# Designs tried in a protein design run: designed miniproteins, single chains, continued (3). Part 53

Each design is a single chain, and the fold is of that chain. pLDDT is the mean over its residues in the fold that is shown.

## One batch from the design tools (miniprotein)

Design m9817
Fold by ESMFold2-Fast:
Structure m9817 (fold): chain A 62 residues (1-62)
Amino acid sequence: MELAVDAIASELDYLERKTGDKEKAIQELKERLKTAGIPDSLFEEAVKRYEELKKKIEEIKK
């Protein structure tokens, strides 16, 4: 389960960087995961973990 959430978070980071728009990245990823049968609750947890990972990366850079 955690591996899947981390993979989703990594894909979200890639899409955000590619689109330059966090909301577009979230929408694109949500649509892809919905098509793959991934529940919205898991996606919401992945977005939250992505925010936590981003915060930790910022701490490591210091």
Scores: mean pLDDT 73

Design m9818
Fold by ESMFold2-Fast:
Structure m9818 (fold): chain A 110 residues (1-110)
Amino acid sequence: SKEEKVLELVEKINEGIIEIQNAELEAREKGWSEEEITEKIAKIAIKIIKEITEEVKKNFPEFAAEVEALSEKTIKELEELVKNKSSVDEVYEVIREFEEKLQEILDKVL
């Protein structure tokens, strides 16, 4: 059902957030700098965003253009945060905004 596909996407998003948080914790334990942690978690986030975008395009092709635009904007923002040596907190804020906007798209499916 559409509801089952939405739940699968939500689970994938939650798993991705856990992967990002675990990578941050491991990097901090190893004594990485804030800049190195920002780059690490941004790269993981970009990978996850691309995977989620492809699943939305496959399961809900009517939203393909909207999710691609959201993905491209979010990836560009994450790349700029790495370039500008921004904080880990700023990476999580961009991820949160992506989650909120993606939820708005998924709410239109149901």
Scores: mean pLDDT 90

Design m9819
Fold by ESMFold2-Fast:
Structure m9819 (fold): chain A 64 residues (1-64)
Amino acid sequence: SLSPVEELARKIQEVLRDADAAGLTPEQRLARIKEVAEELAKKYPGIEVRVDADGRLIVRIKPP
């Protein structure tokens, strides 16, 4: 089994590979990353995700 952080990282890597293979724009790629992050936030309530103005993915994990 994967930790929430490992699952997020793996899914983002898969999205980036698929997006590059499909020739998606940076905006389309970012939208898919955001969708994956939001789905994981629903699955793991301790995960907060946001995207900054520079398109960087910011992930915060609630401390135990």
Scores: mean pLDDT 72

Design m9820
Fold by ESMFold2-Fast:
Structure m9820 (fold): chain A 95 residues (1-95)
Amino acid sequence: MSKEAQEIAEALLKEGIITPEQAELLREALETKDPALLQELVDWLRERLKPEQIKRLEEKVKKLEEQMKKRGKTLSAFELEALKLQAVVGLLREA
């Protein structure tokens, strides 16, 4: 997992999607599995999104929350933040 976390952070840094500081935060979040650190990174990356992209992100999050409510305990807090990060990164790749 630590090697995988480093590879993910370095790949995103190489693509220019995240800064060196954000790559360090991502690596720490993935190694510690701390949802608060992932949330901090997601919030930081959201500042780079257009209003239309933020709406798409909010729609995806709402759908995930609804699924969790219906099935109870389907995703951990860390897993939910990881999905939010993946969605934000995908939107940033759209340029």
Scores: mean pLDDT 77

Design m9821
Fold by ESMFold2-Fast:
Structure m9821 (fold): chain A 95 residues (1-95)
Amino acid sequence: SPLEKLVKTAEEAVEEIERRKKEGMDDFFIALQIHYLAESLLSKLRELNAPEDLIKQVEERYKEIKEAIKNGDVDKAIELLRETVEFVRKAVEEA
């Protein structure tokens, strides 16, 4: 399904962000990639008419990600992003 493809693409993007962070990419660029992926995920969930409760949960999780970035905790932002994508994967598999 389009939602399953979206989840797989998001999982691969998180793995790539984690790899780039491990390889020493500057936290500024890591934060930009996190914002881009989170915004793209939300935009695509809305475009694909995902359940409203799923969209609301992802919006709330993105607020937590933004707070971690604001506090300079990029490692926590990556962890929260990974957990957000896993949450979406589970919701899509159960739907």
Scores: mean pLDDT 88

Design m9822
Fold by ESMFold2-Fast:
Structure m9822 (fold): chain A 69 residues (1-69)
Amino acid sequence: SMEKVEALEELLRNSGAKPRGSIRDIAATLVRWHEEGWATAAQLAALAARELSVTDPDFEARMREILEA
């Protein structure tokens, strides 16, 4: 869903994430992995928080809401 990709991109931009590449491509990959059933929303939110060094304590809950919408 492009809507989920755009929502997650915006969340990542506003959460203090430190990506090693395109935030858009990272958001699209995370949404795709969830939609294809490769990982749960909780697992992907935890992975994103760790790998992107997210500083917002509410990030994981907000990312889960976006993926499960």
Scores: mean pLDDT 85

Design m9823
Fold by ESMFold2-Fast:
Structure m9823 (fold): chain A 76 residues (1-76)
Amino acid sequence: GSVELTDEEAEQALRDAEGNIKKAEEYLKKGDVVKASNYLTAAYILVSVALLSSNPEIQARAEKLLEKIRELDKKI
């Protein structure tokens, strides 16, 4: 099977995704859409990693962050 993601690895990916989303929001506020897009791309990759978790609580958190990424992407 595929390499199984641990809960600790998934939670770290969620924390890193949240950090990247926050940076994307900061750069959007400054009008730097290129940097905002780069941070959103990083956040999307991290959320995608977290979604590989078998933990339903982690999956639910990842889905909420994915919704936030989609909202911010519409501003780019």
Scores: mean pLDDT 85

Design m9824
Fold by ESMFold2-Fast:
Structure m9824 (fold): chain A 95 residues (1-95)
Amino acid sequence: MIHKVTLRGLTRENAELAMEILSKAEGVEARLEEDGSVVAEVEMSEEGAKRATERLNGTEGIKAELKEDGSIVVEVEPDELRAKSAAQLIAGAAG
């Protein structure tokens, strides 16, 4: 199943870093939006989406919410390590 994941709160440089990480992951299609957010379409199960959301919320400086429509919204503190961690967790959720 394809789930839409939106990363917000990123600086331009951190958004580009997140894009590089996500674009290398199989089962992930990522794009950089005009507002500076990164949107990834990730192939994962419903259980995988819940697990990814829990792991993101368990990471300091990251807040994630799984919406009723299956989309995930991620707020990341403007920090390179937090951006990298969020992107790596999302990439890992793709299988």
Scores: mean pLDDT 83

Design m9825
Fold by ESMFold2-Fast:
Structure m9825 (fold): chain A 81 residues (1-81)
Amino acid sequence: SAEELRKEAEEVAERALELFKDDPELQELVRRALEVILGLIDEGRLEEARAYIKAFELAIEQKDGELLRILALRLEQDWRA
């Protein structure tokens, strides 16, 4: 559901912010990515939101800040297209 995806997005963002607490630029990208994902959910674009949430979860599991940065930037580009 949309409400479940919203909660998952917020939980993933919180995990990323804690994992990369020493990288303020990446934290700002994560906050912006959360806003975009919440926007996708609000517009009913649930499959796209789910795909990005899953991709961010994978980056967090791998502790891969560079992958997380790439995903956040790609999300902003896809949202504006």
Scores: mean pLDDT 85

Design m9826
Fold by ESMFold2-Fast:
Structure m9826 (fold): chain A 110 residues (1-110)
Amino acid sequence: APAPPREVALDLASRPAELDRPLTAAEAEAYVAALRAAAEVLLEETEDEAARERIREILELAEAKLRELLAAGAPLVEAAGVLGDALQGMVAVRDRDWATAEALRERILA
């Protein structure tokens, strides 16, 4: 069985020199799990249906981008960037910072 998502994330934080290596399937799965968990919390904090829809859109875009990066053998640092941008983008949507949310969404698509 793959390592739990939390343990994978903690291990990676302890070894920044390995960020240039190819993304693994276990790491991509851990990042998707972390994004889904964060989205569930942010959706519970968000009452506006338009904002809820944008949080779901950012989650779906980030999941698709992580799958693309895994298929391409992209560096782990690029996947970590997508995780960070998606988390910050979803938080920006909850906080109604639409400009920041759109800028981060565009970075995920780039």
Scores: mean pLDDT 80

Design m9827
Fold by ESMFold2-Fast:
Structure m9827 (fold): chain A 73 residues (1-73)
Amino acid sequence: MKLAEITRRVVEAGRENGIDTAVMSRALQLVLAHGLNPSDEELKALARQLGVSVSTVRRALAVVREVIADVEK
């Protein structure tokens, strides 16, 4: 699987859901490092780093999971 293709789809899906490219890219990196179910501590740390709410990070992760599930079909 091409990481570039997954990255493109994640960014595009994020834009469609009103989530910034930076937030989507960092959420994808978190999933690649820690798996599809990062801990609440990891979500809070990312939200703090990006200056967004934890809810925004959770939404970004949901979009990342959906893209990954779609690509595996």
Scores: mean pLDDT 79

Design m9828
Fold by ESMFold2-Fast:
Structure m9828 (fold): chain A 110 residues (1-110)
Amino acid sequence: SMEKQLRETIRTLLEQIHRLSKSLGKTPEEVGELTKEVAKEMGLPPRSREKLGEAAKYAAQGNIDEAMKKIDELVTEDGLSLQTIVDVLRRVIKKLSTEYSIKLNEERKK
C-alpha cells in the first residue's frame, strides 16, 4: 500500500538522520531543535513541531522504533499526513547533508 511505502520511506529517512548526526557529532537535542525549526518554516503548529523534534531526537539516538511511535502519534493524534512528515525529514536531511559537505571540504584544507 502507499501508506506502507511512506512508512518505510520515513524509517529510511530516520536512519539517514541517525547516520548524519553521528558523522557531524550533533547531539540528539541539536537534531531535535533543527527539526522543530524546519517544521516551523513549513508552517506546522507548535504541537506538531515538538513531536517532530522528539521523533528526530530519537532517530539521532539510533532509537528508530521510538521515533516511529512519535510519527504514528503525529498521524493519529495530530492529523499530520505521512507525506508532510516525509517532506519535513527530507528538508532536515538536506540541511544536515549540506553541513556534512562543508565539514568534509574544511577538513581537506588542513
Scores: mean pLDDT 88

Design m9829
Fold by ESMFold2-Fast:
Structure m9829 (fold): chain A 89 residues (1-89)
Amino acid sequence: DLRKRAQELIDETSEAIKNNDKKKLIELAKRLLGVAREAIRAGDYMTAAEALSEAYVALILAGAEKDEKLQKEIDELWNKVKQGIQKQK
């Protein structure tokens, strides 16, 4: 269940934020990107959007805004979500 996996990762991200665990935030951001990719492939753009939003928050709070690879992956997946929603019109 992609939504359940996304929610579990979001909950873990909230705990990592409370603990200021920057290494864990980067790991969780990468895992959230994985869920977002699976959700996009399944056409579940709501779950993908939730996972991407949390990954972006985790990236910023980890101070990894200069991680060009992670930022590019988030931007590319977000564009796929926007395109998928547009095609559902």
Scores: mean pLDDT 81

Design m9830
Fold by ESMFold2-Fast:
Structure m9830 (fold): chain A 89 residues (1-89)
Amino acid sequence: AKKEYEEAKKKAYQAAGVVLTLLRKAYESGNQKALDLGRERSVEIQALIDQAHAAEDAGDYKEAAALYDKIAQMLEELAKRLQEILAEE
């Protein structure tokens, strides 16, 4: 359980780094479509992050792992969409 939690959290943070790099490119190029998509998805992702932190505080590492896996999936999907939009420049 704890090892799965650590791996899931690491994947979520790695995916977040990719998204932040792509959003920085969007900002520098003035790609409003990419910035709008990032803003919309950030609300949903933040809600899951808040739930993951609550699970961590409760010591529920199994629930925290599942939440971080979900966060990673959403961030990976967002990264793919951002790459597609930026490739049209």
Scores: mean pLDDT 86

Design m9831
Fold by ESMFold2-Fast:
Structure m9831 (fold): chain A 68 residues (1-68)
Amino acid sequence: ETIVIETVLKPGSLSDEELLKKGLELGTALKKALEAELARIQALNPERKITYLLKVEVNGKVFTARIE
C-alpha cells in the first residue's frame, strides 16, 4: 500500500529564498514524523507492506521522498 502526502507552499508574502528554507525545514520534519509513524503502523500490521510517498512543492518545484 502507498499513502501519498502532498504539501504545497504558496508564494504569498514570502520571498523565494524564505519559501525554499521553510520548505526544507517542513520536508525534513515531515519525513522524520512519517518514518516514526510508519514504524508504529508496521508493528501493528506486520502482514501489510506500507509505503509513504511525500511530495513537497515549493514555488512550482516538486521534491519527493519515499519512506518504506
Scores: mean pLDDT 74

Design m9832
Fold by ESMFold2-Fast:
Structure m9832 (fold): chain A 70 residues (1-70)
Amino acid sequence: SAMALLLRIAREIEERAKAEGLSDSEIAQIIAAVGAHIMAHRDSLSDEELREAARRLFAELAAQIKAQRA
């Protein structure tokens, strides 16, 4: 289900973001953005494609957040 996929991705994002030193509010922002993307594309992309998109989005958003701190 889309919910089960979203919960798994959220957990993976939280673990990686904490390891990278992101705050709880920054993690919440990333999870919200990734979740919105998954829900927007759930009917056009496979679960595997959604997982890959989530990984790329996480990397891009984490980099942007870190750049804004500099």
Scores: mean pLDDT 81

Design m9833
Fold by ESMFold2-Fast:
Structure m9833 (fold): chain A 72 residues (1-72)
Amino acid sequence: SELLKYTEELAKKLGLDELALYRLMLHAKVNGLSKEAIEQGVKYAYENQDVLEEVKEKLEEETKYLKELIEK
């Protein structure tokens, strides 16, 4: 899917687990965000690579937590 492709590219740039990030985006959709809104959010993050460096550390901790929940 297109969402998965964007997730893989974003995860690679941020050094995050692509599966965990994809699951997070699916969870956002289930909680009321449209597919279009989710895709726009991913593209926005992709375009703002300079600011992503500041949030990378925080996102890494969140990704590890989600990955543990998925594997558990």
Scores: mean pLDDT 63

Design m9834
Fold by ESMFold2-Fast:
Structure m9834 (fold): chain A 56 residues (1-56)
Amino acid sequence: AKKLLEQAMALNPEVRFAIEEVDGKFRAIITKDGKTWNTGGFDTEQEAAEAAVALS
């Protein structure tokens, strides 16, 4: 999860990723071009990270 997000941010410096745990679920927060959105809740941090990269 962490390495995948770090690599994605290195390739796309205009995009920022963060992962949050909310109510026992993991969501990825994506910030690009002054807009912020999230991937929704996943059971694992890795699933959230993969969804974030796919949306970017």
Scores: mean pLDDT 75

Design m9835
Fold by ESMFold2-Fast:
Structure m9835 (fold): chain A 95 residues (1-95)
Amino acid sequence: DLLKKGKKEEEAEKHYELGKKYFEEGKYDEALAEYRKAGSLYYELIEEDPNNEEAKRKLAEVLENLGKVYEKKGEEESAKALYEKAEEIKKELEE
């Protein structure tokens, strides 16, 4: 259903933009919550359509920004894991 897909993409984008806003405001816990919501929605889009390259690209962006939040919180290992996962997704998109 194209309408349901479009609504999920719009919801994911809204949560992603809220996450960026909270991050710029130094509200790191709120940024994490919003980025996790965005990431969950992009995962659902990929599960529904494994060839959805846009959702995969957006998921990689969400994971990179989650990594930035964990860096700001001093959680370097968590940040590294998120950056590595984002890089794996980006490499998949090159194939």
Scores: mean pLDDT 86

Design m9836
Fold by ESMFold2-Fast:
Structure m9836 (fold): chain A 94 residues (1-94)
Amino acid sequence: MLEEVLENWAKSIGLEKLPSKEEVEEAEKFYEWYKKTVKEKKKYPLVLFVAFVHLLKEEGKKLSQAEIAEKLGISVSTLRRLKRLYEEFLKESG
């Protein structure tokens, strides 16, 4: 189910490469950490976390923050928040 959602998303934005298993597993851990740690009741779908991790690791070196936010369907402010939360998650997991 998640793989089909990711394939459809990748096709919609013209991605040649799907998220790796490692990126999916890291995104799932980040999503579970987010649900437990973030006090704000903003519900983001798991697919957004997978897409975020993939774009940041594989394509983020070639894309601006505005381009990444557009591909994810979120605001630049939301992207900056997710980047900060992701850095906090990585510090707790490393």
Scores: mean pLDDT 72

Design m9837
Fold by ESMFold2-Fast:
Structure m9837 (fold): chain A 74 residues (1-74)
Amino acid sequence: ALSASEQAELGLQIVQEVWHELEPLLKAGKISAEEALERGEERIRERGREAGLSDATIQMAIAMFRAEVAHFVA
């Protein structure tokens, strides 16, 4: 099982990778903020589960991703 530290690090890495995939599309106006949130949350859940992250860590990663999208469109 992953330690709490390993889960946090991997969760952050997944958020960063998903953001790097979606940021160029959002910046170019190819997707809406709502579409970015839907797609990003799906990707984080999928990758988090595959990596063996706890549900709590996945929920925290999703919250961090939502904050990044909100900050970008502010």
Scores: mean pLDDT 86

Design m9838
Fold by ESMFold2-Fast:
Structure m9838 (fold): chain A 89 residues (1-89)
Amino acid sequence: MAAERERRKKELEELILREDATAEELKELVKDDEKLLERVDAAEYTANALIEMADELQREGAELLGLPLSVLADPAVANELFGAALRAA
């Protein structure tokens, strides 16, 4: 039981480190462990709330700064602005 839970935690951590690991895959991995499943459900809920909050803050930030939302949403533009700030420092 305990050893199986530790092994499952290790597999969960490995899956999280993979690009594109989904909450569905995590739930499938831990479905036999009620406590780990509850933890994954809580983490998924929190992650979704943080993603929504980040998206809302990006919209509010764009409006506040008078910038088009596309400027903040474009990784290339964001990376260029970051690079310029880094060079100025």
Scores: mean pLDDT 56

Design m9839
Fold by ESMFold2-Fast:
Structure m9839 (fold): chain A 80 residues (1-80)
Amino acid sequence: LQAYADELGKLGPEAAQQRVRDLVDQALARMVAEGKMSQAQADEWRRAMLGESDLPEHWTEEQLRAFAEELARALAELIA
């Protein structure tokens, strides 16, 4: 997480915001495609990450872990 914050800090505010949107969208799309979460849960997470709402209480530690792993994968693919 700290490494992501450091890399985003090198970009301007607009570029950092776009980078976060790209990473979140790609990670959520993969989790839905792999059956690790529903489309509705992905939409809720995206809104929460963009500051539109709080994270739903029903999210499990397993879902949060899987999301972190998919974010790492999405970041690697966007950089490549």
Scores: mean pLDDT 67

Design m9840
Fold by ESMFold2-Fast:
Parts: structure tokens; sequence; C-alpha cells
Structure m9840 (fold): chain A 81 residues (1-81)
């Protein structure tokens, strides 16, 4: 098995892209609910984009994107009922 640094980065970039796609979906849902939730979802999008831009900080921004996505999901559920 050969896992170069480049292959590791590619796997994390694929994860960051999945998080970006999820964050974009949440942003569209959040816009229908409240400005506060919209801002949280925008933060998730921004973090995922930064992960894709910077291989050296990829993991840190993935963690930030995950946290923002989880928070946005919780706020959306609270606002729905």
Amino acid sequence: AMASKEEEIRRYQEEAQRLLDEANTLFEEAKKISKEVEKVAQGAIDAARKALENPETLKEYIDQARAAIDLAKSLIEEKKK
C-alpha cells in the first residue's frame, strides 16, 4: 500500500468537498428559517472552502466545518419545532 502525502491530502479534500455540499444544502434550508441560522451555515461553507484552499490547515478547517454543520442542524431542528 502506497499512501503519499498527496493521496492523504486528496482524501481530506474529498471530505471537505462533501462537507461543503452539505453546508450549501443547510444554507438553503437555513435561509427559510432565520438570519442567525443562515450565518452559522455560511460559517460552515466558509470553513469547508478554506479547507479546500489550504492543504496544511485542511484538518483544522474540516473540524470547524463539521462543528458549524452540526450547530446549524441543531438550530434548524429547534426552529422547526
Scores: mean pLDDT 79

Design m9841
Fold by ESMFold2-Fast:
Parts: structure tokens; C-alpha cells; sequence
Structure m9841 (fold): chain A 91 residues (1-91)
């Protein structure tokens, strides 16, 4: 996706490490794709925007985002911040 191509080498390395962690936690490839879009986006994406990009319903996106937020400890924000990703990875 074009948003992923805009990441720096350091951000790409962090994203790959985060994706490996999420796979170890048993997350689906769809949850991982949604995480990649949220991580790469310079702004908060709506469930409808993510759904349009990935060909998913907004309700399906909402379910995956809720699981990601639960796992990473971000209960108040839909968009996962770099700090939350670093914290989840023990960095």
C-alpha cells in the first residue's frame, strides 16, 4: 500500500517487529493489515476509510481495531501511536 511505502527505514523495521509480535499473539492477517495502515497513516483513519482501502465493512474494521487496542493497551484512542507500539514491544 502507498502509505507503507512512505515509511522511513527505521519505521519499517519497527513495523516489522510489531507485526512479528502481533503474529505471536495470534492476530489474523486482516488485523495485521489494519494495524499497518494505522501505524503508517500520519492521521487517524476512520473505520470507513480503512474498510474502503482493504475492502472490508466498517463493522469488521471496528472489531479488528478493538482487538488491537485491547492487546496494545490503548483503550482511549483508535489510532495506535508510535509510543504504544514501542511500549508493547518493550522498547
Amino acid sequence: MSLLDSLSDGEKELLERAVAFLREQGLSERSIQIFELLFASPRELSNAEIGKILGLSPSTVSRHVRRLRELLGDTDRRRLSLLNVLKALGL
Scores: mean pLDDT 68

Design m9842
Fold by ESMFold2-Fast:
Formats: C-alpha cells, sequence, structure tokens
Structure m9842 (fold): chain A 89 residues (1-89)
C-alpha cells in the first residue's frame, strides 16, 4: 500500500538523520525551502552542509526524499530535492 511505502521510506530517512547531523540539517533545509520558497537561502544552506558532511550520506537521503516526493506527487518537494542534488555534484 502507499501508506506502507511512505512509512518504510520515512523510517529509512529517520535512521540516517538520527546518526548523521548533516543529513538532518539537509532534510530541514529542504522542508524550509518548500514552506518559504527562499531559493537563495536554500542553496547557501545546502552548500554549507555539503562542505562539512559525508557526500554519499547526503546523496542517499536525497534519493529517499525523491522517492517519498514522487509517491506524494509533490512537485515543490521534487524541485527542492533536484536542486540539492545539483549542488552536491
Amino acid sequence: SLEEKLKKISEEIQKIIDENPGARELVRAIQDAVENKDLEAFEKRVQEIAKRSDKETLKKVLDLLMEYAKLLDNPELIQAVERAKKILE
């Protein structure tokens, strides 16, 4: 079911952010960007997080957030995740 898929992805994201402060900050930055739509502040926050965090861990949480966003058909969340991924490249 959709609920079971969303729960599984949420639990995987939660495990990563509990163990990785940078991943937690990245998820918060994405949530804030979706709410406030301040693109400049968002890009700056992602760049600062990327400088002091494990890049592979950040990419993994972004992949999970992308799956979550696609299941919800949330275009604002999809766009925020895509922008974060580009900054990490």
Scores: mean pLDDT 87

Design m9843
Fold by ESMFold2-Fast:
Structure m9843 (fold): chain A 94 residues (1-94)
Amino acid sequence: SRARKFIEEVLANRELIEEFASEYSEKELLEGAELAFERGKEAKKEGNNEAAINLYANLLPVLEYLVEHAEDEEIKEKAKELLEEAEKALKEIE
């Protein structure tokens, strides 16, 4: 899916998030972020804190973009919730 390809771009280059965010639908961006968050949780379960931190940190710009720019209220709300969860997960890895 396009969401999966977007995750690959975000994971490869955090700087690309601003460039590619506008090229995807709000739903595709949210689905991509949700998939990356699940990958982060699995990495944490495996004891790979470095991978988990990278996955969670790379989600922040995507979720911040959706919170600010999403026109779909459901997507905006879900992005806010996921942003808070990702920030908490990052702090817990400290």
Scores: mean pLDDT 75

Design m9844
Fold by ESMFold2-Fast:
Structure m9844 (fold): chain A 88 residues (1-88)
Amino acid sequence: SENELREKLAQILGEAVRELQRAHERGDEEAFEKVKKKTREKVKKIADEAGLDEETRKKIFEYLDQMFENVDDRDLVNQQAIKIVNLL
């Protein structure tokens, strides 16, 4: 269902933020890039399951990139995560 996909996406994003913050705090660029790649793959799978069009997918990945670029800004990260989930 749409609600189940939103819940899965929220869980994926929450876990990703936690792992990215940990990698950032350690200065572990390799771990940071690995988490980004894994997160993009998981988000793509959710978008595929939800049957999202190309324009919606583009917006999701734009918001996701903003989260990655601003991982230390908790409020901005949370706002982008909400925007992503609301596109489902």
Scores: mean pLDDT 88

Design m9845
Fold by ESMFold2-Fast:
Structure m9845 (fold): chain A 76 residues (1-76)
Amino acid sequence: MEELREEIRKLLEEMGLGPSARAVDAVLDFLEKKDPEIAKEAMEKILEVLRNSKTPEEARDGIGKVIKEAIEKIKK
C-alpha cells in the first residue's frame, strides 16, 4: 500500500499536479481505512491512468472517475 501511494504521489508531482497530490492521498487514506481491497484496486487503476495520460487534464479526469467508482463500491 505505501509503495503504491508513494508512486502515485511521485507521478502526480511529475505531471505538474502537485497541488492535487495531498487531496488524492487523503482520499486514498480514507479508502484504505474503509476497505483495503478496494483501496488497492483504486491505487493500481490510478497508477495506470497516470502512466497512460498525455496531459494533466486527462490524468485528473481519469483519477476522478476511479475515486468515484471506489467510493460507490464502499457504499454498497
Scores: mean pLDDT 80

Design m9846
Fold by ESMFold2-Fast:
Structure m9846 (fold): chain A 68 residues (1-68)
Amino acid sequence: SLLDELRAHIEELLSQVPEEKQAEFRAAAERLLAMFEKAAATQSPADVRRLAAAYRTLLDREAALVLG
């Protein structure tokens, strides 16, 4: 599922984040995942795919911000 793909992407990004920053990144990632789930509930399947791609980009940005 797209949700499982986003969770897998979060774990991949976590493996690249220093241990001292992992809690901060996980909290931000979990907030984004919750926002995706809420938004996806009101969208068509095609729009959910586009939304998942957008949230994947937001996750990448959060990882970059935590890394400095």
Scores: mean pLDDT 86

Design m9847
Fold by ESMFold2-Fast:
Structure m9847 (fold): chain A 79 residues (1-79)
Amino acid sequence: SLSQEAAKKLEELAKKSKNEEAKKVLLWGAELAGRAVDARSAADVLLVTAEKVEKLGDKESAKEARELAKELLSQSPTP
């Protein structure tokens, strides 16, 4: 599922992060993303998590989370 993909990406970013505070935020975001009911909600969690970790100095994790959020939003079926 797209929610599980988002959660897994945030967990992988947490493993790579050298910033302990950003790591905590990424793991928090992973738990929320895994509970998201749709791709839009999962993308919103990715974007909020990206903003928080960028403010903590983890610009690389923020970039990767935003790229995945954009990808999830592009997979939404047109009405």
Scores: mean pLDDT 80

Design m9848
Fold by ESMFold2-Fast:
Structure m9848 (fold): chain A 67 residues (1-67)
Amino acid sequence: MDEELQRIGQLLLSQGISEEDVKKIIDLLRQSKLYDQQGDRKKARELVSKAVGLVIRSIGDIIDQEL
């Protein structure tokens, strides 16, 4: 259910990613799991790529703010 996503969310928050961005990332990962369960692996991969892109962007924003 949500245990793995909750762990990922906590990890992202500990890296300084905003609660808003963490929610968006978790929603994308949740949608990805639903599409994968339905056999739509292409859509699932697309959603994972979106989530990863948002993580990279958020980390980049944190680095930029600290420098």
Scores: mean pLDDT 78

Design m9849
Fold by ESMFold2-Fast:
Structure m9849 (fold): chain A 106 residues (1-106)
Amino acid sequence: METVAVLHVPPTTLPPGGSAESEVVEVDAEAGEYEVELHNAGTGTLRVQVVDAETGEVLAEAVLGAGETARHRVELKGNQKVKLVATNASATPVVADVTALILKAP
């Protein structure tokens, strides 16, 4: 599958319930069906969301333990602005480190 965008929350220490966001990325792709691959390279359980940066709509969401990966199918608007949000779902501080790949659907 072709990667059309990459979003990254770099290593960031989050208290319980704390959140970190990626930079806003414009997905240089036509409207249509895509896959989002979410990977948690951090130290604890995170709620990971891909969000429309203009509307706040949640496009994809997963709860991922350390080292876990999830894939979701999503429909995107053409040249949509998106961001990645990682929230510490654990009762203890964690280091968040999350990548989202936006892939053209097969």
Scores: mean pLDDT 85

Design m9850
Fold by ESMFold2-Fast:
Structure m9850 (fold): chain A 57 residues (1-57)
Amino acid sequence: MEGALAGLALLRERGLEGTSYRELAEATGWPLSTIHSYGSREAYERALLATLIREQE
């Protein structure tokens, strides 16, 4: 699944201020409600990293 990588790249390049939750949902394939519930870039970025690590397990 490449969506988590796309989401991380978007956050790293543009930050949350430059990236809407809708754009993150479209890039990652995650539901917008899931992304919105994180409420912060740090929390969302941490979740994306955890997903990438688990995908490698």
Scores: mean pLDDT 64

Design m9851
Fold by ESMFold2-Fast:
Structure m9851 (fold): chain A 80 residues (1-80)
Amino acid sequence: MVTLDDLSPEQREKLARIIGAAADRWLSLAELSQILGESRATVSRLLDKLVEMGVLEVRVDPETGERLYRINPAVVPELK
């Protein structure tokens, strides 16, 4: 089971910003970089960790080829 205790306070704050901005939408790395105010490299590392933890889902957009991220619906009750 994924627990939010595995995230640092900084990572938890960033996750809260993602949830508040677009919990139900698929977001690109560029959009998440803008939301978090961080470089794409920094955001990419955080997103990879959150996907490995099962907090985020990832897919590739067939139209753009971009990786898109969304809050995993299975963990939404834990983020409340």
Scores: mean pLDDT 72

